# Designs tried in a protein design run: designed miniproteins, single chains, continued (4). Part 50

Each design is a single chain, and the fold is of that chain. pLDDT is the mean over its residues in the fold that is shown.

## One batch from the design tools (miniprotein)

Design m13826
Fold by ESMFold2-Fast:
Structure m13826 (fold): chain A 100 residues (1-100)
Amino acid sequence: SSIEEEVRKLAENIIKTVRELIERYKKGEISLTQLQLFIESSLTMLLMYLYLLKKTGEMTEEISKIILETVEEIEKLLKENNVPISPSVAQTMEELKEAA
């Protein structure tokens, strides 16, 4: 569906930007706080969009899968690059997993 394609593109863009920001963080170009705030904001936006899709009846099993895979990929990227996961990021990740 077009909604599933929109969610997939949004997820892919978030992952791409997280990868780019991790590299910038590793080069000392941005702070850990800036990286964490971006991740928290992006995941919160996904969570709000997910709640909207549930409310409108547009939520699908494919969207659930995309969200879960996106959270897992971000967790993996942060752990593999030794980036600490803030309590706020961890909470939003758990809320996304529960809502998906």
Scores: mean pLDDT 87

Design m13827
Fold by ESMFold2-Fast:
Structure m13827 (fold): chain A 71 residues (1-71)
Amino acid sequence: PIDLLQQAIRYLEQGNADKAIQYLRQAAKQSTGVVKDLARMAAEYAEQGNLKMAITLAQAAINTLRSIEGA
């Protein structure tokens, strides 16, 4: 799921919300708990055109995954 979230952030930074939403939804499907909720919320903000909030939430999801892995 980290790779999908990183790809979503790249598309959000490029202003390609449609591609970013696809990656965020796929990351949410492959995730559980807080990470799933963060990825889903990021997709919702991207759908609303709030790309900055979508990036923030996607980054929070990555940070949460890294903390679970002890990295």
Scores: mean pLDDT 82

Design m13828
Fold by ESMFold2-Fast:
Parts: structure tokens; sequence; C-alpha cells
Structure m13828 (fold): chain A 65 residues (1-65)
């Protein structure tokens, strides 16, 4: 019956207390930023490699773009 749903709700309640979040969902802006950060992450890796090879910050931005 519905008892399985009740148990899942209890587990989620405990997770909310553990994380300190109960009613906060990522805002539309936060989700958009997360997606952008994931995409930028791939470029940032290439840019960091350029800097570690002795490049400048401008070389980083060129490689990351």
Amino acid sequence: GKEKLEEELKEREELKKKTGRGEVEPSEAAKEVAEKLNEIGDGLNAGLEAIQAGGTWEDFRAAAA
C-alpha cells in the first residue's frame, strides 16, 4: 500500500535534515549556471594545461574558448 511511500518520505525528511535543505530547489539561474560550468569545465582543463606549460592567462582564455 501507501506505506512504501511513507517510508520513502521519512528517508527524504532525514536527508533534508542532514543537508540542511528542506524546501530549496536550485533556481532556474542556478541550474543554468551548473550547465554552463560543466561545459566550461572541459575548456578550462585545456586552458590549465596551457598555463602549466608556461603560458599566460591570455593563453589560458584562448585555449579555454
Scores: mean pLDDT 61

Design m13829
Fold by ESMFold2-Fast:
Structure m13829 (fold): chain A 55 residues (1-55)
Amino acid sequence: GKIGEEAVELAKELKDEPTEVQQKKLEEKFGEELAKLPAEEAQEITAKVVEALNE
């Protein structure tokens, strides 16, 4: 959904930042949103975020 798209875009913006900054920003942005989503969607968003950070 839109939340997943925003989380991935934020991850891409943060890919050049230190890992600690990446983690804090992503947790602040999508941590609460993931708690509101069904488990399946939360897992999908997390996987996409990890992929974006790895690239």
Scores: mean pLDDT 76

Design m13830
Fold by ESMFold2-Fast:
Structure m13830 (fold): chain A 53 residues (1-53)
Amino acid sequence: SRQEERARELARRFEEEGLKVKDLGHGEEMGEMTRFMEGTPAELEAVERARER
């Protein structure tokens, strides 16, 4: 679904831009991704930008 695609894309960006999935482990990144499926696009972008800083 679109939300699944959005969550996967955002997880990739987190990994590439600052968050290493291998550092956090699948559990934490998957949890964040699941939350994004329930959030709005604006919230997803805000979280992504905050983590990049």
Scores: mean pLDDT 52

Design m13831
Fold by ESMFold2-Fast:
Structure m13831 (fold): chain A 91 residues (1-91)
Amino acid sequence: KQALLEVLKKVAEIIGEATGDEKIKELLIKLAEAEVNQAPQEEIEKIREEIKKRLEELGLSEAERQALAAKMAPALKELEPAAQAAVEAYE
């Protein structure tokens, strides 16, 4: 549980750094904590809606989102083995 949460927090940090937006980072961490702790579906949906709205507020075009994803891909790939190991620890 804790190991998976830490990996998800690292993903949120990478996205926050890539976007330059602390609000997105905070919302992604909040979503990770809510999902890992099995918060009520209503709470999880509310956080997802806030994330979608914040991404819209940043005004990123589809091309800009694709460029951002490409920039983040190397860092996210480095976390894939840790994320997989954390999931396997709960199977």
Scores: mean pLDDT 69

Design m13832
Fold by ESMFold2-Fast:
Structure m13832 (fold): chain A 115 residues (1-115)
Amino acid sequence: MLERLREAAREGVREGVAAPEAELEAWVERLRREGPEAVSARLLERHYEALTRAFREGDEERALELAREAGRELARYFLAQNRLAGRTSEAARREAEAVARGLAEGLLDAALRAA
């Protein structure tokens, strides 16, 4: 089960870093309005609560969908944060992907422990 969840999160991250320009710009505008720290805190809390609930309920299908969604949104967040900071290189994209993957996997481990 855990490996399937990690793979779903990785798939989500790959989808997130491939986001269309319009979607990425919408995330950048959100970060400008709300602040990166506030957006990050809400994303982490929302995904943590949703995953913990799915694990507690034994809803494997929902847990896989939520793991993918968490990976996708975290990747978009870090891409948008990089763009807001003026970092648009391929190296910055790879860093955003790596950080999003690590955080998504950390959320999965934390949510499973809490369930």
Scores: mean pLDDT 87

Design m13833
Fold by ESMFold2-Fast:
Structure m13833 (fold): chain A 100 residues (1-100)
Amino acid sequence: ADEELRQATRALEAGDYEKAVEHFERAVEARPDHPVAHYLLGVAYLKLGDYEKAVEAFERAVALNPDLSGAHRVLAEAYEKLGDTEKANEYRKRAEQADA
């Protein structure tokens, strides 16, 4: 729902990442096909240090919109935090290509 997305983005901006996750989870339940909501859910998980869930959310966002700005960069960051250097390098190259 638009209201859940709005509440989630306010929480994310305020640095309340746990509350942001709660509202983004409700937003993606209401609209499972909304790529930006999955992307922002991933950002909130990344800020919380839940790197596996961040990757899952970002992969879903990219599956819905492969050209989503910034998604490959945050996937590279999340994989780097997980210690997956090969995947981190792959997504970093894709991010650089998107910025060119």
Scores: mean pLDDT 83

Design m13835
Fold by ESMFold2-Fast:
Structure m13835 (fold): chain A 62 residues (1-62)
Amino acid sequence: MKEILEALGRMYIGLANILESKGKLEEAAELYEKAAKLFEEAGNLELAKEARERAEELRKKL
């Protein structure tokens, strides 16, 4: 079960990277935030922290 949550989180990270490369920073930040929640639920606090920091970094540019 946790493996599925982590996989979904990684998918959101991938999609967020694509949106970020297209300049869709708000949409990318939302996906990083969703990934962080999934990693948190999976118990991967390190990945959750990285995703959350990425989202905050993008929101500072908005």
Scores: mean pLDDT 83

Design m13836
Fold by ESMFold2-Fast:
Structure m13836 (fold): chain A 89 residues (1-89)
Amino acid sequence: SMEEERLRKEAEERIEELKKEYIEVRKEALGLLLESEENKPKAIAMLKAMVERIKKFLAELEERLPEFVPEVQKMLEEAETFLAAVEAW
């Protein structure tokens, strides 16, 4: 249906926007860490906020568009791995 096609296009656009946002957040967090160790709490807070946004979007996709779940789940795993590395640094 046209409604299902619209929802799929909106989800694809949201996934691409989320990917771009994640790249920028990761870049900003790395920049903060390279500038000063005092910025570590701010970098962690930004990465945690990004992880929570990805989790919320995953929950929405599970109900409506399960075909997109694997792609967003991979992004979540990458974001959680990066957060864990920053917390351990």
Scores: mean pLDDT 87

Design m13837
Fold by ESMFold2-Fast:
Structure m13837 (fold): chain A 92 residues (1-92)
Amino acid sequence: MEEAAEHLREAARHAREAARAAKAGDYEAALRHLGEAAEHLAEAAKVPEFREEAIELEAELALAMMMISLGMPGEKVAELAEEAARRAEEAA
């Protein structure tokens, strides 16, 4: 598998972990996993074929992190993280 595709799959796994943590009210774990997912998306963005999708997904994860900072419901954070995970896996 290509390195960029592996980064997209790792981003998807971390985004799903973030969604589970957010649903459980563990926002520290959710933020950590969102950050790791964003780091993997940044690596995928270095490849032109994946760049636009990876940047858009990084923006979705940044929004999820901001929602946690604003005290928004964990279910809403999880919805966004789960959507980002599905898109990252589909792009891989």
Scores: mean pLDDT 85

Design m13838
Fold by ESMFold2-Fast:
Structure m13838 (fold): chain A 64 residues (1-64)
Amino acid sequence: MDGDPLRELTREGYERLLAAPPEQHPALREELARRLEREAGLSREDAQAIADAVRDAAEEQRRR
């Protein structure tokens, strides 16, 4: 399906962060932010904020 790129990227990023060990999280977060800028058309500030929120949500889920 041709979904919303923002929704697809955040879902994929969240799933990748959940599956990855913590040492990979900074690289996965940066990749998500870069893709949000390039593919979803977000500003750098918005892309960074969403990538931070997705990372924080994944890390919180991992603690539970």
Scores: mean pLDDT 81

Design m13839
Fold by ESMFold2-Fast:
Structure m13839 (fold): chain A 62 residues (1-62)
Amino acid sequence: MKLLVEAIEDYEAKKPDELTLKKGDLLLVTKVVDEYYLEAENLKTGEKGLVPRKVLKLLEEL
């Protein structure tokens, strides 16, 4: 199951495998990694990586 999510705040990547996000960015979640992180694709930039769950809002289940 894929999830469409929105960044609710700006986030600066702290590791090479993390995505930098701007508030309002739309992402497609491809994998649940753990309690804190999801793997997602930023639909504005096309970049894939890890994002913290706490900065995301669920919009739609695909």
Scores: mean pLDDT 82

Design m13840
Fold by ESMFold2-Fast:
Structure m13840 (fold): chain A 85 residues (1-85)
Amino acid sequence: LLERARELRAKAEEAYRAGDEEEAAKLAAEALLLEAEAAAEAGDLELARRLAEGLELSAEEARELGLEEAAEHAREAAERAREAA
């Protein structure tokens, strides 16, 4: 999970540098979800909960910026992260 999350973060940075804010935000949310799932599997429920809260905030920020697809993706990721914790 953490290795996959690291790969997704690298792709998010690449997308951001390419000017694809929507794709960058989606990839970043997916990485955060995998980090939350990894924390939950390791028994760090407090970290998993904080990462889920981070996803909730990311969804709110994306919505305010008009990144509708990224906002929905982050919202779904937050829901799954909370379910895992």
Scores: mean pLDDT 79

Design m13841
Fold by ESMFold2-Fast:
Structure m13841 (fold): chain A 70 residues (1-70)
Amino acid sequence: MSEEERQAHLVEQLRRFLEEIRKAKDPFEAEVYLALAEMLYGIDKAAGITLSPEAERLLEEGRRLVEEKR
């Protein structure tokens, strides 16, 4: 997988996790999806993948949604 393909894959996965956070009826379920999103982001960052601004925005939106559900 190329770096561009990896960046696109990360953004797609973060969008899916964000959608699950939005749909979560239980704050704990939302926190689980946020934790998975943060783990995936952290793995790619640690691997030296150049992270897109879109990926950072999606993660911050996820954090905001989880806080709103608390």
Scores: mean pLDDT 79

Design m13842
Fold by ESMFold2-Fast:
Structure m13842 (fold): chain A 58 residues (1-58)
Amino acid sequence: MEELKKEIEKIIEEKGRLPDKAELYELAKRFGQSFMEVVKALNEILQKGENEDEPIGV
C-alpha cells in the first residue's frame, strides 16, 4: 500500500492531475493489486487533504 500511494502521489505531482483509468490499471498490475484496491488508495490520498484524522488501511 505505501509504495502504491507514493506512485499515485508522484503522478499527481508530476502531471498536476489525478491518474486516469489506464494509469490506475497499470498501477494495479504493477503492484499485484485489484483495480478497486488502487481506487481505494487514491481515495485515501484524497481524504488525507480534507479528513486525515484517521488512517484508512484496514
Scores: mean pLDDT 72

Design m13843
Fold by ESMFold2-Fast:
Structure m13843 (fold): chain A 59 residues (1-59)
Amino acid sequence: EEEKVEKYLKEIEEKLKEEPDNLEEVSKIATEGLKKLKSEEAKEEFRLKAVELVEKTKK
């Protein structure tokens, strides 16, 4: 599951670098990632890190 979290976080980071204002596509990737994760702990970690990536893109 850790590899799946890292994979989808990388996709979000890459998308944010290409289109920082395109939160619709970022949300789409995040939704796909959450569907692929099975444990509550992995989902929580993914959510927290995804939010952090979005915040870092803002500044």
Scores: mean pLDDT 75

Design m13844
Fold by ESMFold2-Fast:
Structure m13844 (fold): chain A 100 residues (1-100)
Amino acid sequence: DAERLALLREAVRLVDEGRLEEARRVLSRIDPAVAEKPLEYIPWIAEALRPHLERDDLEAALAVLREVIAAPDVEAARRIALEVGVDVGLELLKEGVSKI
């Protein structure tokens, strides 16, 4: 839904501005379980969301949000976010080479 994509993009923007408590409030409107997570989860949620939001993939963005909030600690959340960034980056590089 365009509304949920807009809320996810707003949360990422708030994280980029250092406004982590406001980002957590916006994200908890999509998934209330986010409100139960320490603020340290919020930057990693934003990083995990970023590649999927660039692709307008709401389903993938919601799936990765759920995966990060299910992480047992901040280190596990960080690992999920970094893995998402690498996987999407490699896929985009492969597509770029195919267009040449």
Scores: mean pLDDT 77

Design m13845
Fold by ESMFold2-Fast:
Structure m13845 (fold): chain A 88 residues (1-88)
Amino acid sequence: DAEKDAEAAIARARATASPEAAELYEEALKLALEALKALKEGNLEKALELLKKAAELMAKALAIKYGLSEEEAEEMAEKMKAAIEEAL
């Protein structure tokens, strides 16, 4: 169950991450769940937009957690977005 898996991931993020990183993980997972709903509806364009936004937030959360620069976070986000676009 993707929704339960996302809830579990949010709970883990809240337990192990700083408050700032935890909020970014929560927003990223909410967008990923909306993207999953869009995919189930056959709306690939909406799913792509939502997944790309989730990737940006996830990259920022990881940058906070691992002390990465803004440039490194942007590079990670762009690679994630490219992978999502290729997969869909």
Scores: mean pLDDT 78

Design m13846
Fold by ESMFold2-Fast:
Structure m13846 (fold): chain A 75 residues (1-75)
Amino acid sequence: MSEREEAAKKAVELGKKLYELGKYEEARRVFQGVIDGFPDTKYVAEAYELAGKAYEKLGKYEEAEEYYRKAEEAR
């Protein structure tokens, strides 16, 4: 992978770990960092989907729906 793709991958892995620990707001912020910092990598669609799941856990269903739509667009 490129340096940029490797960085995006590691950030997604960190976000997943935070999500597994129930740290949904922190996980969401990490996934947002991937979206903002690495929008053209293959990890951005996954970051949108995982941010959507974190929003659902936070009770933010409208934001979750928007992020799921953006995940589909980024595939």
Scores: mean pLDDT 84

Design m13847
Fold by ESMFold2-Fast:
Structure m13847 (fold): chain A 71 residues (1-71)
Amino acid sequence: QEEEERKKFEQEILEKLAEKQPEIDKKVEELKKENPEISDKELEKYRALLEKEEIDKIIVEKLEKEEKELS
């Protein structure tokens, strides 16, 4: 039961992250424009950090929704 819920939760995170990819791409492009000397490796690291931040936001929003439903 919990395993199925976790799988659904992970799937929702991945779907939300996919929806946010254009915003992540835009932020990476902006960083490149602001720092034209930045390496591709640093851009990839920045993208990975942005993806982690979006995942964290999705998790927090999910938890907040559950808390509000209990109110």
Scores: mean pLDDT 77

Design m13848
Fold by ESMFold2-Fast:
Structure m13848 (fold): chain A 60 residues (1-60)
Amino acid sequence: MSLAEKAAEAARLASEDVEKGAELLVRDLGLPREQAERAARIAAENESLGAAYALSLASR
């Protein structure tokens, strides 16, 4: 599964449950908790933007 697919799935989950989306970003993308929470909040408002943000952080 690609990193982009993982980011998209986490963003989708965050749009329904921000906390669970953040947990998935930490677990599957290895993001720091603070950054995962920010990405999840962005995804809750705009799923595609949140996915792009998470992917940009994971690719460092």
Scores: mean pLDDT 80

Design m13849
Fold by ESMFold2-Fast:
Structure m13849 (fold): chain A 96 residues (1-96)
Amino acid sequence: AEEYFKQGAKLLNEGKFEEAIKYFEKALEIDPENAQALLGLGRAYYLLGKYEKAIEYYRKALEILGEDNPEALRNLAAAYRELGKEKLAEEYEKKA
């Protein structure tokens, strides 16, 4: 539901990352192709330092939004950089 996504986004903005994840997961239970909820999950996991999980959700969002989506590409670059994969991060950053 749109309401779950909006609540997740609000919680993410408030720094309540674990609570935001629960609401984005509820949004995806209703609409599994909600690319914005997938980006929100990726961002919440990134902010928790769970970079591999963040990459998983950003890649799922990119599959829905298209391989040239700047937001998903920038988020992938940031997560790969945190994992020390500097060359791969630069490739995604240039595509964005």
Scores: mean pLDDT 85

Design m13850
Fold by ESMFold2-Fast:
Parts: sequence; C-alpha cells; structure tokens
Structure m13850 (fold): chain A 58 residues (1-58)
Amino acid sequence: KKYSKKELREHAKKSSVSPFSDSPLLSRTGPGGKTLFLDPALEPSGKTFLSAGEYLKK
C-alpha cells in the first residue's frame, strides 16, 4: 500500500476519535469505548498506550 495523507489521517483519527463503533466485547461494554478501544489495538504494538483501562494504570 502507498501511505498517503488519507491513510495517515485515518490512523490519526483512530488514535484520537476512533470509530470504535460499539464493540463492548473488546472495550468492555460500559466505561466508554474509545478509550479502551485504542489500547486493544495499540498496546500490543504501540508503547503509547495512553488511556487504556486495560492497563489499569500502567
């Protein structure tokens, strides 16, 4: 794939205002979705897991 501005924007949007949709399975139905959503995808690959309820204060 050719990394264009579009892809970068999508990536940025995911990191900020992710369209996590409503996947309570991962985000654990309840405490918001975006916050937890970022981590399940970033935490294993990115060390920039900021607002991860999964980290439970990392």
Scores: mean pLDDT 44

Design m13851
Fold by ESMFold2-Fast:
Structure m13851 (fold): chain A 63 residues (1-63)
Amino acid sequence: GPEAVELAREALRLALEGRYEEARELLKQSADMLPPELREGVLAALELGRTGLLAAAHEISKL
């Protein structure tokens, strides 16, 4: 929903500022609000490190 997208947009902004720990926490909160398929994808991407975090934040921010 809109709240999940807003959290992902904020996470993307924080990650681009190098604030990866804060971005990761917001993306986890965003994932909890997403359908199971998207939630699993976000959580899997976070295991890939900074590249996965940026990719997941960008994709969810476009919904």
Scores: mean pLDDT 84

Design m13852
Fold by ESMFold2-Fast:
Structure m13852 (fold): chain A 70 residues (1-70)
Amino acid sequence: MRAQEAIEHAGEAVAAALAGDRERAEEHRRKATELMPEIGELVRRAVEAALAGDVEGAAEYLRRAVELAR
């Protein structure tokens, strides 16, 4: 299911961003957005929060993306 794959990539993007791996974060963010454009803005904000070290903000945006994917 495309929604499940999109959320999987969104999670990987946030994990990579938290680890400081900007290239890997962008690759997974791009894949999530291609699979499900509707969550693209939320995934982008989650990655931005994660890169800034805002773990709680990143988790909240990711949670909202999961809810929107239902």
Scores: mean pLDDT 84

Design m13853
Fold by ESMFold2-Fast:
Structure m13853 (fold): chain A 58 residues (1-58)
Amino acid sequence: SALEKLEEILRNGDRGEMYSVVGFFLKEYPEYREEVRKLLELVKDPELREQLMALTDR
């Protein structure tokens, strides 16, 4: 459910929405870090994808 909404945002959302949602997931659901990393491969913009991936490597 929550991961499904994340996927929709990563495919179709704005840059700001992606940062907000990824940050929220990493803070509130740290157990989903690997699932978040997998879903980040769906981000079309490779530079944005790399920036979002960096959030998982803190």
Scores: mean pLDDT 81

Design m13854
Fold by ESMFold2-Fast:
Structure m13854 (fold): chain A 69 residues (1-69)
Amino acid sequence: MKLEEAIKFAKELAPEFAELAKYYGYQHAFDVGREKLKEFAEKYGFDEKTYRIALLIFYEEVGKLLKES
């Protein structure tokens, strides 16, 4: 349940941060995205493993969106 919520949040967050990366660069977008995911993890009580999986999916999704012309 929490893992599915974390994955969903990461995927929903990715499009906004892909747009941010176009203006401010990858590193800035990933730093802000990490902070947002950490806040979400703390709010909903995600364990470290769930947070790491969500973070990986977020990075992959942002990367995919930035590869699409």
Scores: mean pLDDT 75

Design m13855
Fold by ESMFold2-Fast:
Structure m13855 (fold): chain A 62 residues (1-62)
Amino acid sequence: SLEEALQHYEEGLQAWKAGDYVAAARHFSRAAQLFAEVLGPDHPLTREAGRLFREATEKAAA
């Protein structure tokens, strides 16, 4: 659902602010998947969650 996608997006942002990039990547990945299912793959929220997932993954690997 959209509500579930938004919850994961918010959890991802909280984890990111705390420097927990592993948790942020997991939440943004789930948010991107759910946004794609509800809003479509081209929606700005889907693209942004995907971008943040990629950035969190890169930071977690450092």
Scores: mean pLDDT 88

Design m13856
Fold by ESMFold2-Fast:
Structure m13856 (fold): chain A 62 residues (1-62)
Amino acid sequence: MEYRIERVSGDLATLRSLETGERHTARLVGASTEGSIARSLETGELLFIPASASIGGIARTI
């Protein structure tokens, strides 16, 4: 699944599904040199947020 990053505030990211248009919230649970890992609070799925991504960028399920 792919999500557009709408907002990042502290350890929380607000994401919009590109497939359903629904808004999801994910909590940052890990970080690497290549990006951050977040867990969806609604589905429990892990998402990868590239280190180069900003607001408007794309996060993807792992």
Scores: mean pLDDT 77

Design m13857
Fold by ESMFold2-Fast:
Formats: sequence, C-alpha cells, structure tokens
Structure m13857 (fold): chain A 76 residues (1-76)
Amino acid sequence: MSEEEKKQAKAYVERFARNLEENLIKMGASKEEAEKRAQEIKDTALKLIENGESISQVMDAMSSLALKAIKEVLEK
C-alpha cells in the first residue's frame, strides 16, 4: 500500500471499530466488553496494515472478527 492508502485504511479501521462498539452496546454488550472487542479488531487490522497486507485482507479480517464478536454477544 502507498502511504496515502495506509492513512485512509487506518482512518477506516478507526471508524469501523467505533461503529462496532456502538452496535455491540445496542445489542446488549457491556461498555467494557464492547470496547475490548472493538479494540481487539482495531489492533488486528492496524497490525495487518503495518505488515503491508492488502486493504482487501484487512477488510476481510475485520469483517470476520466483527461477525464473531456480534455472534458471541447475541448468544449470551
């Protein structure tokens, strides 16, 4: 990725994590659980960006982890 693509990807990751946190809280997760799950997804995505993974791989990883988090919250 170019430096501009990395900057845009990081901004997208931060927005995605914030939106996920808000949605998990609406689904009945505690603030602590929602913050922890959103942070884990953000940390994973940022690590992939720094390691030079494609934006497609970053998005796929975020989507998979978000679906897992949503499922675990709803199955409580």
Scores: mean pLDDT 82

Design m13858
Fold by ESMFold2-Fast:
Structure m13858 (fold): chain A 65 residues (1-65)
Amino acid sequence: SVTIVAQFPAGFDMTSLYDDLADHGVQSFDIDPANNQVRIVVPADQRDAVIAVIQANGGQIVSVD
């Protein structure tokens, strides 16, 4: 698995992101509302697909571990 941290604009609806990721095997989805960030854990083979969904929703990738 990989951990992806993404930054979104203030007021972004994280529920819409979660729904867009429903078919990508999300193992963990932790919202940090104070920083407008989300930490997502997915299978390694879903990494590039999840990054593409994040970027399509206006998110910026902070880290991938």
Scores: mean pLDDT 86

Design m13859
Fold by ESMFold2-Fast:
Structure m13859 (fold): chain A 62 residues (1-62)
Amino acid sequence: SANEEKIEEILKEFEKVYKESNGDEDVVGKKIEELIKKYKLSEEEQEELADRAVKMIMEAKE
């Protein structure tokens, strides 16, 4: 769906920024805020994005 496509694109960008910033929470947090505004994510989409981003970070630590 279009919403899933937006979230997947944002997650790819998030993963890239997370790796490039070496997990800098300030840099990553600002990028997430910019992407939320850019893609005009709903509250529901923001919750899904947050859940998937947390799972990505947890997986990346192994």
Scores: mean pLDDT 75

Design m13860
Fold by ESMFold2-Fast:
Structure m13860 (fold): chain A 55 residues (1-55)
Amino acid sequence: ADLKAKEQAALAELEADRENHIKSFVETLGWSEELATKWVDMLIEVEKAVIEKLV
């Protein structure tokens, strides 16, 4: 229960700051916007998958 609530909060934060994370990877690491977007979206999908498996 605690882990699921914590992961849901982490997902909400990641989704809220999605644009900032993408911008950070592009500006700080020099990644293409397409690569940064795919990476951040992958992290969101992983968090959703983790939440779905928690009880």
Scores: mean pLDDT 78

Design m13861
Fold by ESMFold2-Fast:
Formats: sequence, structure tokens, C-alpha cells
Structure m13861 (fold): chain A 97 residues (1-97)
Amino acid sequence: MKVALVTAPGALRGIDEAVEAFRKAGHEVEVVTVAPGESLLDVLKRLAERGYDLVILADTSAAGSVEEGLKAIREAPIPVLSFDLIAKLAGLDSLGR
């Protein structure tokens, strides 16, 4: 698979380890930073146009707000996974220290 890992500026913690894990599993991975003033939805549309199969949101702050993030995920022409949101829904963010 061709995977894009989308993050906000400064959200570098654990990104390299995630990238290496996906590459070892045989996936192509690119790290994409959302620029200040750029819409997450526009980034997701651009990644779909460039032939990515999956987007992983490393940090939901890339969306600016939870509401904008959910809208972008719903309207994106490409599958989107949010580990931060999944972790919060599963209670894993309170267990991972």
C-alpha cells in the first residue's frame, strides 16, 4: 500500500518509529505536514489525486478542530484513520504514558 502519514508542525514524537514499522511491513510511507492556513480536506484530496491508498492522521491537531477533522474524514475521497481519535475512543490515551 501507498500510505500518507499526516501530522501538524512540531508533532514529531513517534513518527519515525511508525514510518519504519510500516516500511518493514512492505508499505510505501510518506510523512506530510499540514501547512499553517491549509485545510486538512484539501491535503486529503491532494493525496488521493497523487495515488495514495490510505491516510493516517498522526495528530488530530492537524485539522485545527475536532469538528473540522471529522468533516474532513467524512468528505475525503480516500480512507482516513486517526490513531489519536481511535486511542481516545478506546481509552488507550489514558493508559499510554
Scores: mean pLDDT 68

Design m13862
Fold by ESMFold2-Fast:
Structure m13862 (fold): chain A 61 residues (1-61)
Amino acid sequence: SVREEAERLLEELSRDFSPEDRELLRRAVEAWLEANPDASLEEVRASIRAIVEQLRERRAA
């Protein structure tokens, strides 16, 4: 399912984050999926990558 692929991708991309930041990312991704129920798999992947990169940029700065 789209949700299972989203969870796998998020786990892969968030491996270097703290447990607190991983929880923040899970909540952000879950909220995005609820807001975008008709999103394609490509849109889901792109959005998860963007969410992860936004947090990474904030933490690295």
Scores: mean pLDDT 83

Design m13863
Fold by ESMFold2-Fast:
Structure m13863 (fold): chain A 77 residues (1-77)
Amino acid sequence: KENVEKAKEYLEEGRKAYNNGDLETAMEHFKKAVELAPNSIVAAYAYAMLGVIYRQKGDLKKATEYFQKSLEAISKS
């Protein structure tokens, strides 16, 4: 319960960093959200955002891997 609540906080901070153009801070927060709640809808969203960021950085392989992890997290939540 507490881990999911903290994961939501990291997800929200990651979104704020992403909206401010701070991709490195955004990725750090999204990775922490996944670490706290790996099989959750919160992790699914964080994985999807990591996919978007890696796509923007031109790393299409990592982007695809994170999008796949997002779908896996949804199926397990």
Scores: mean pLDDT 85

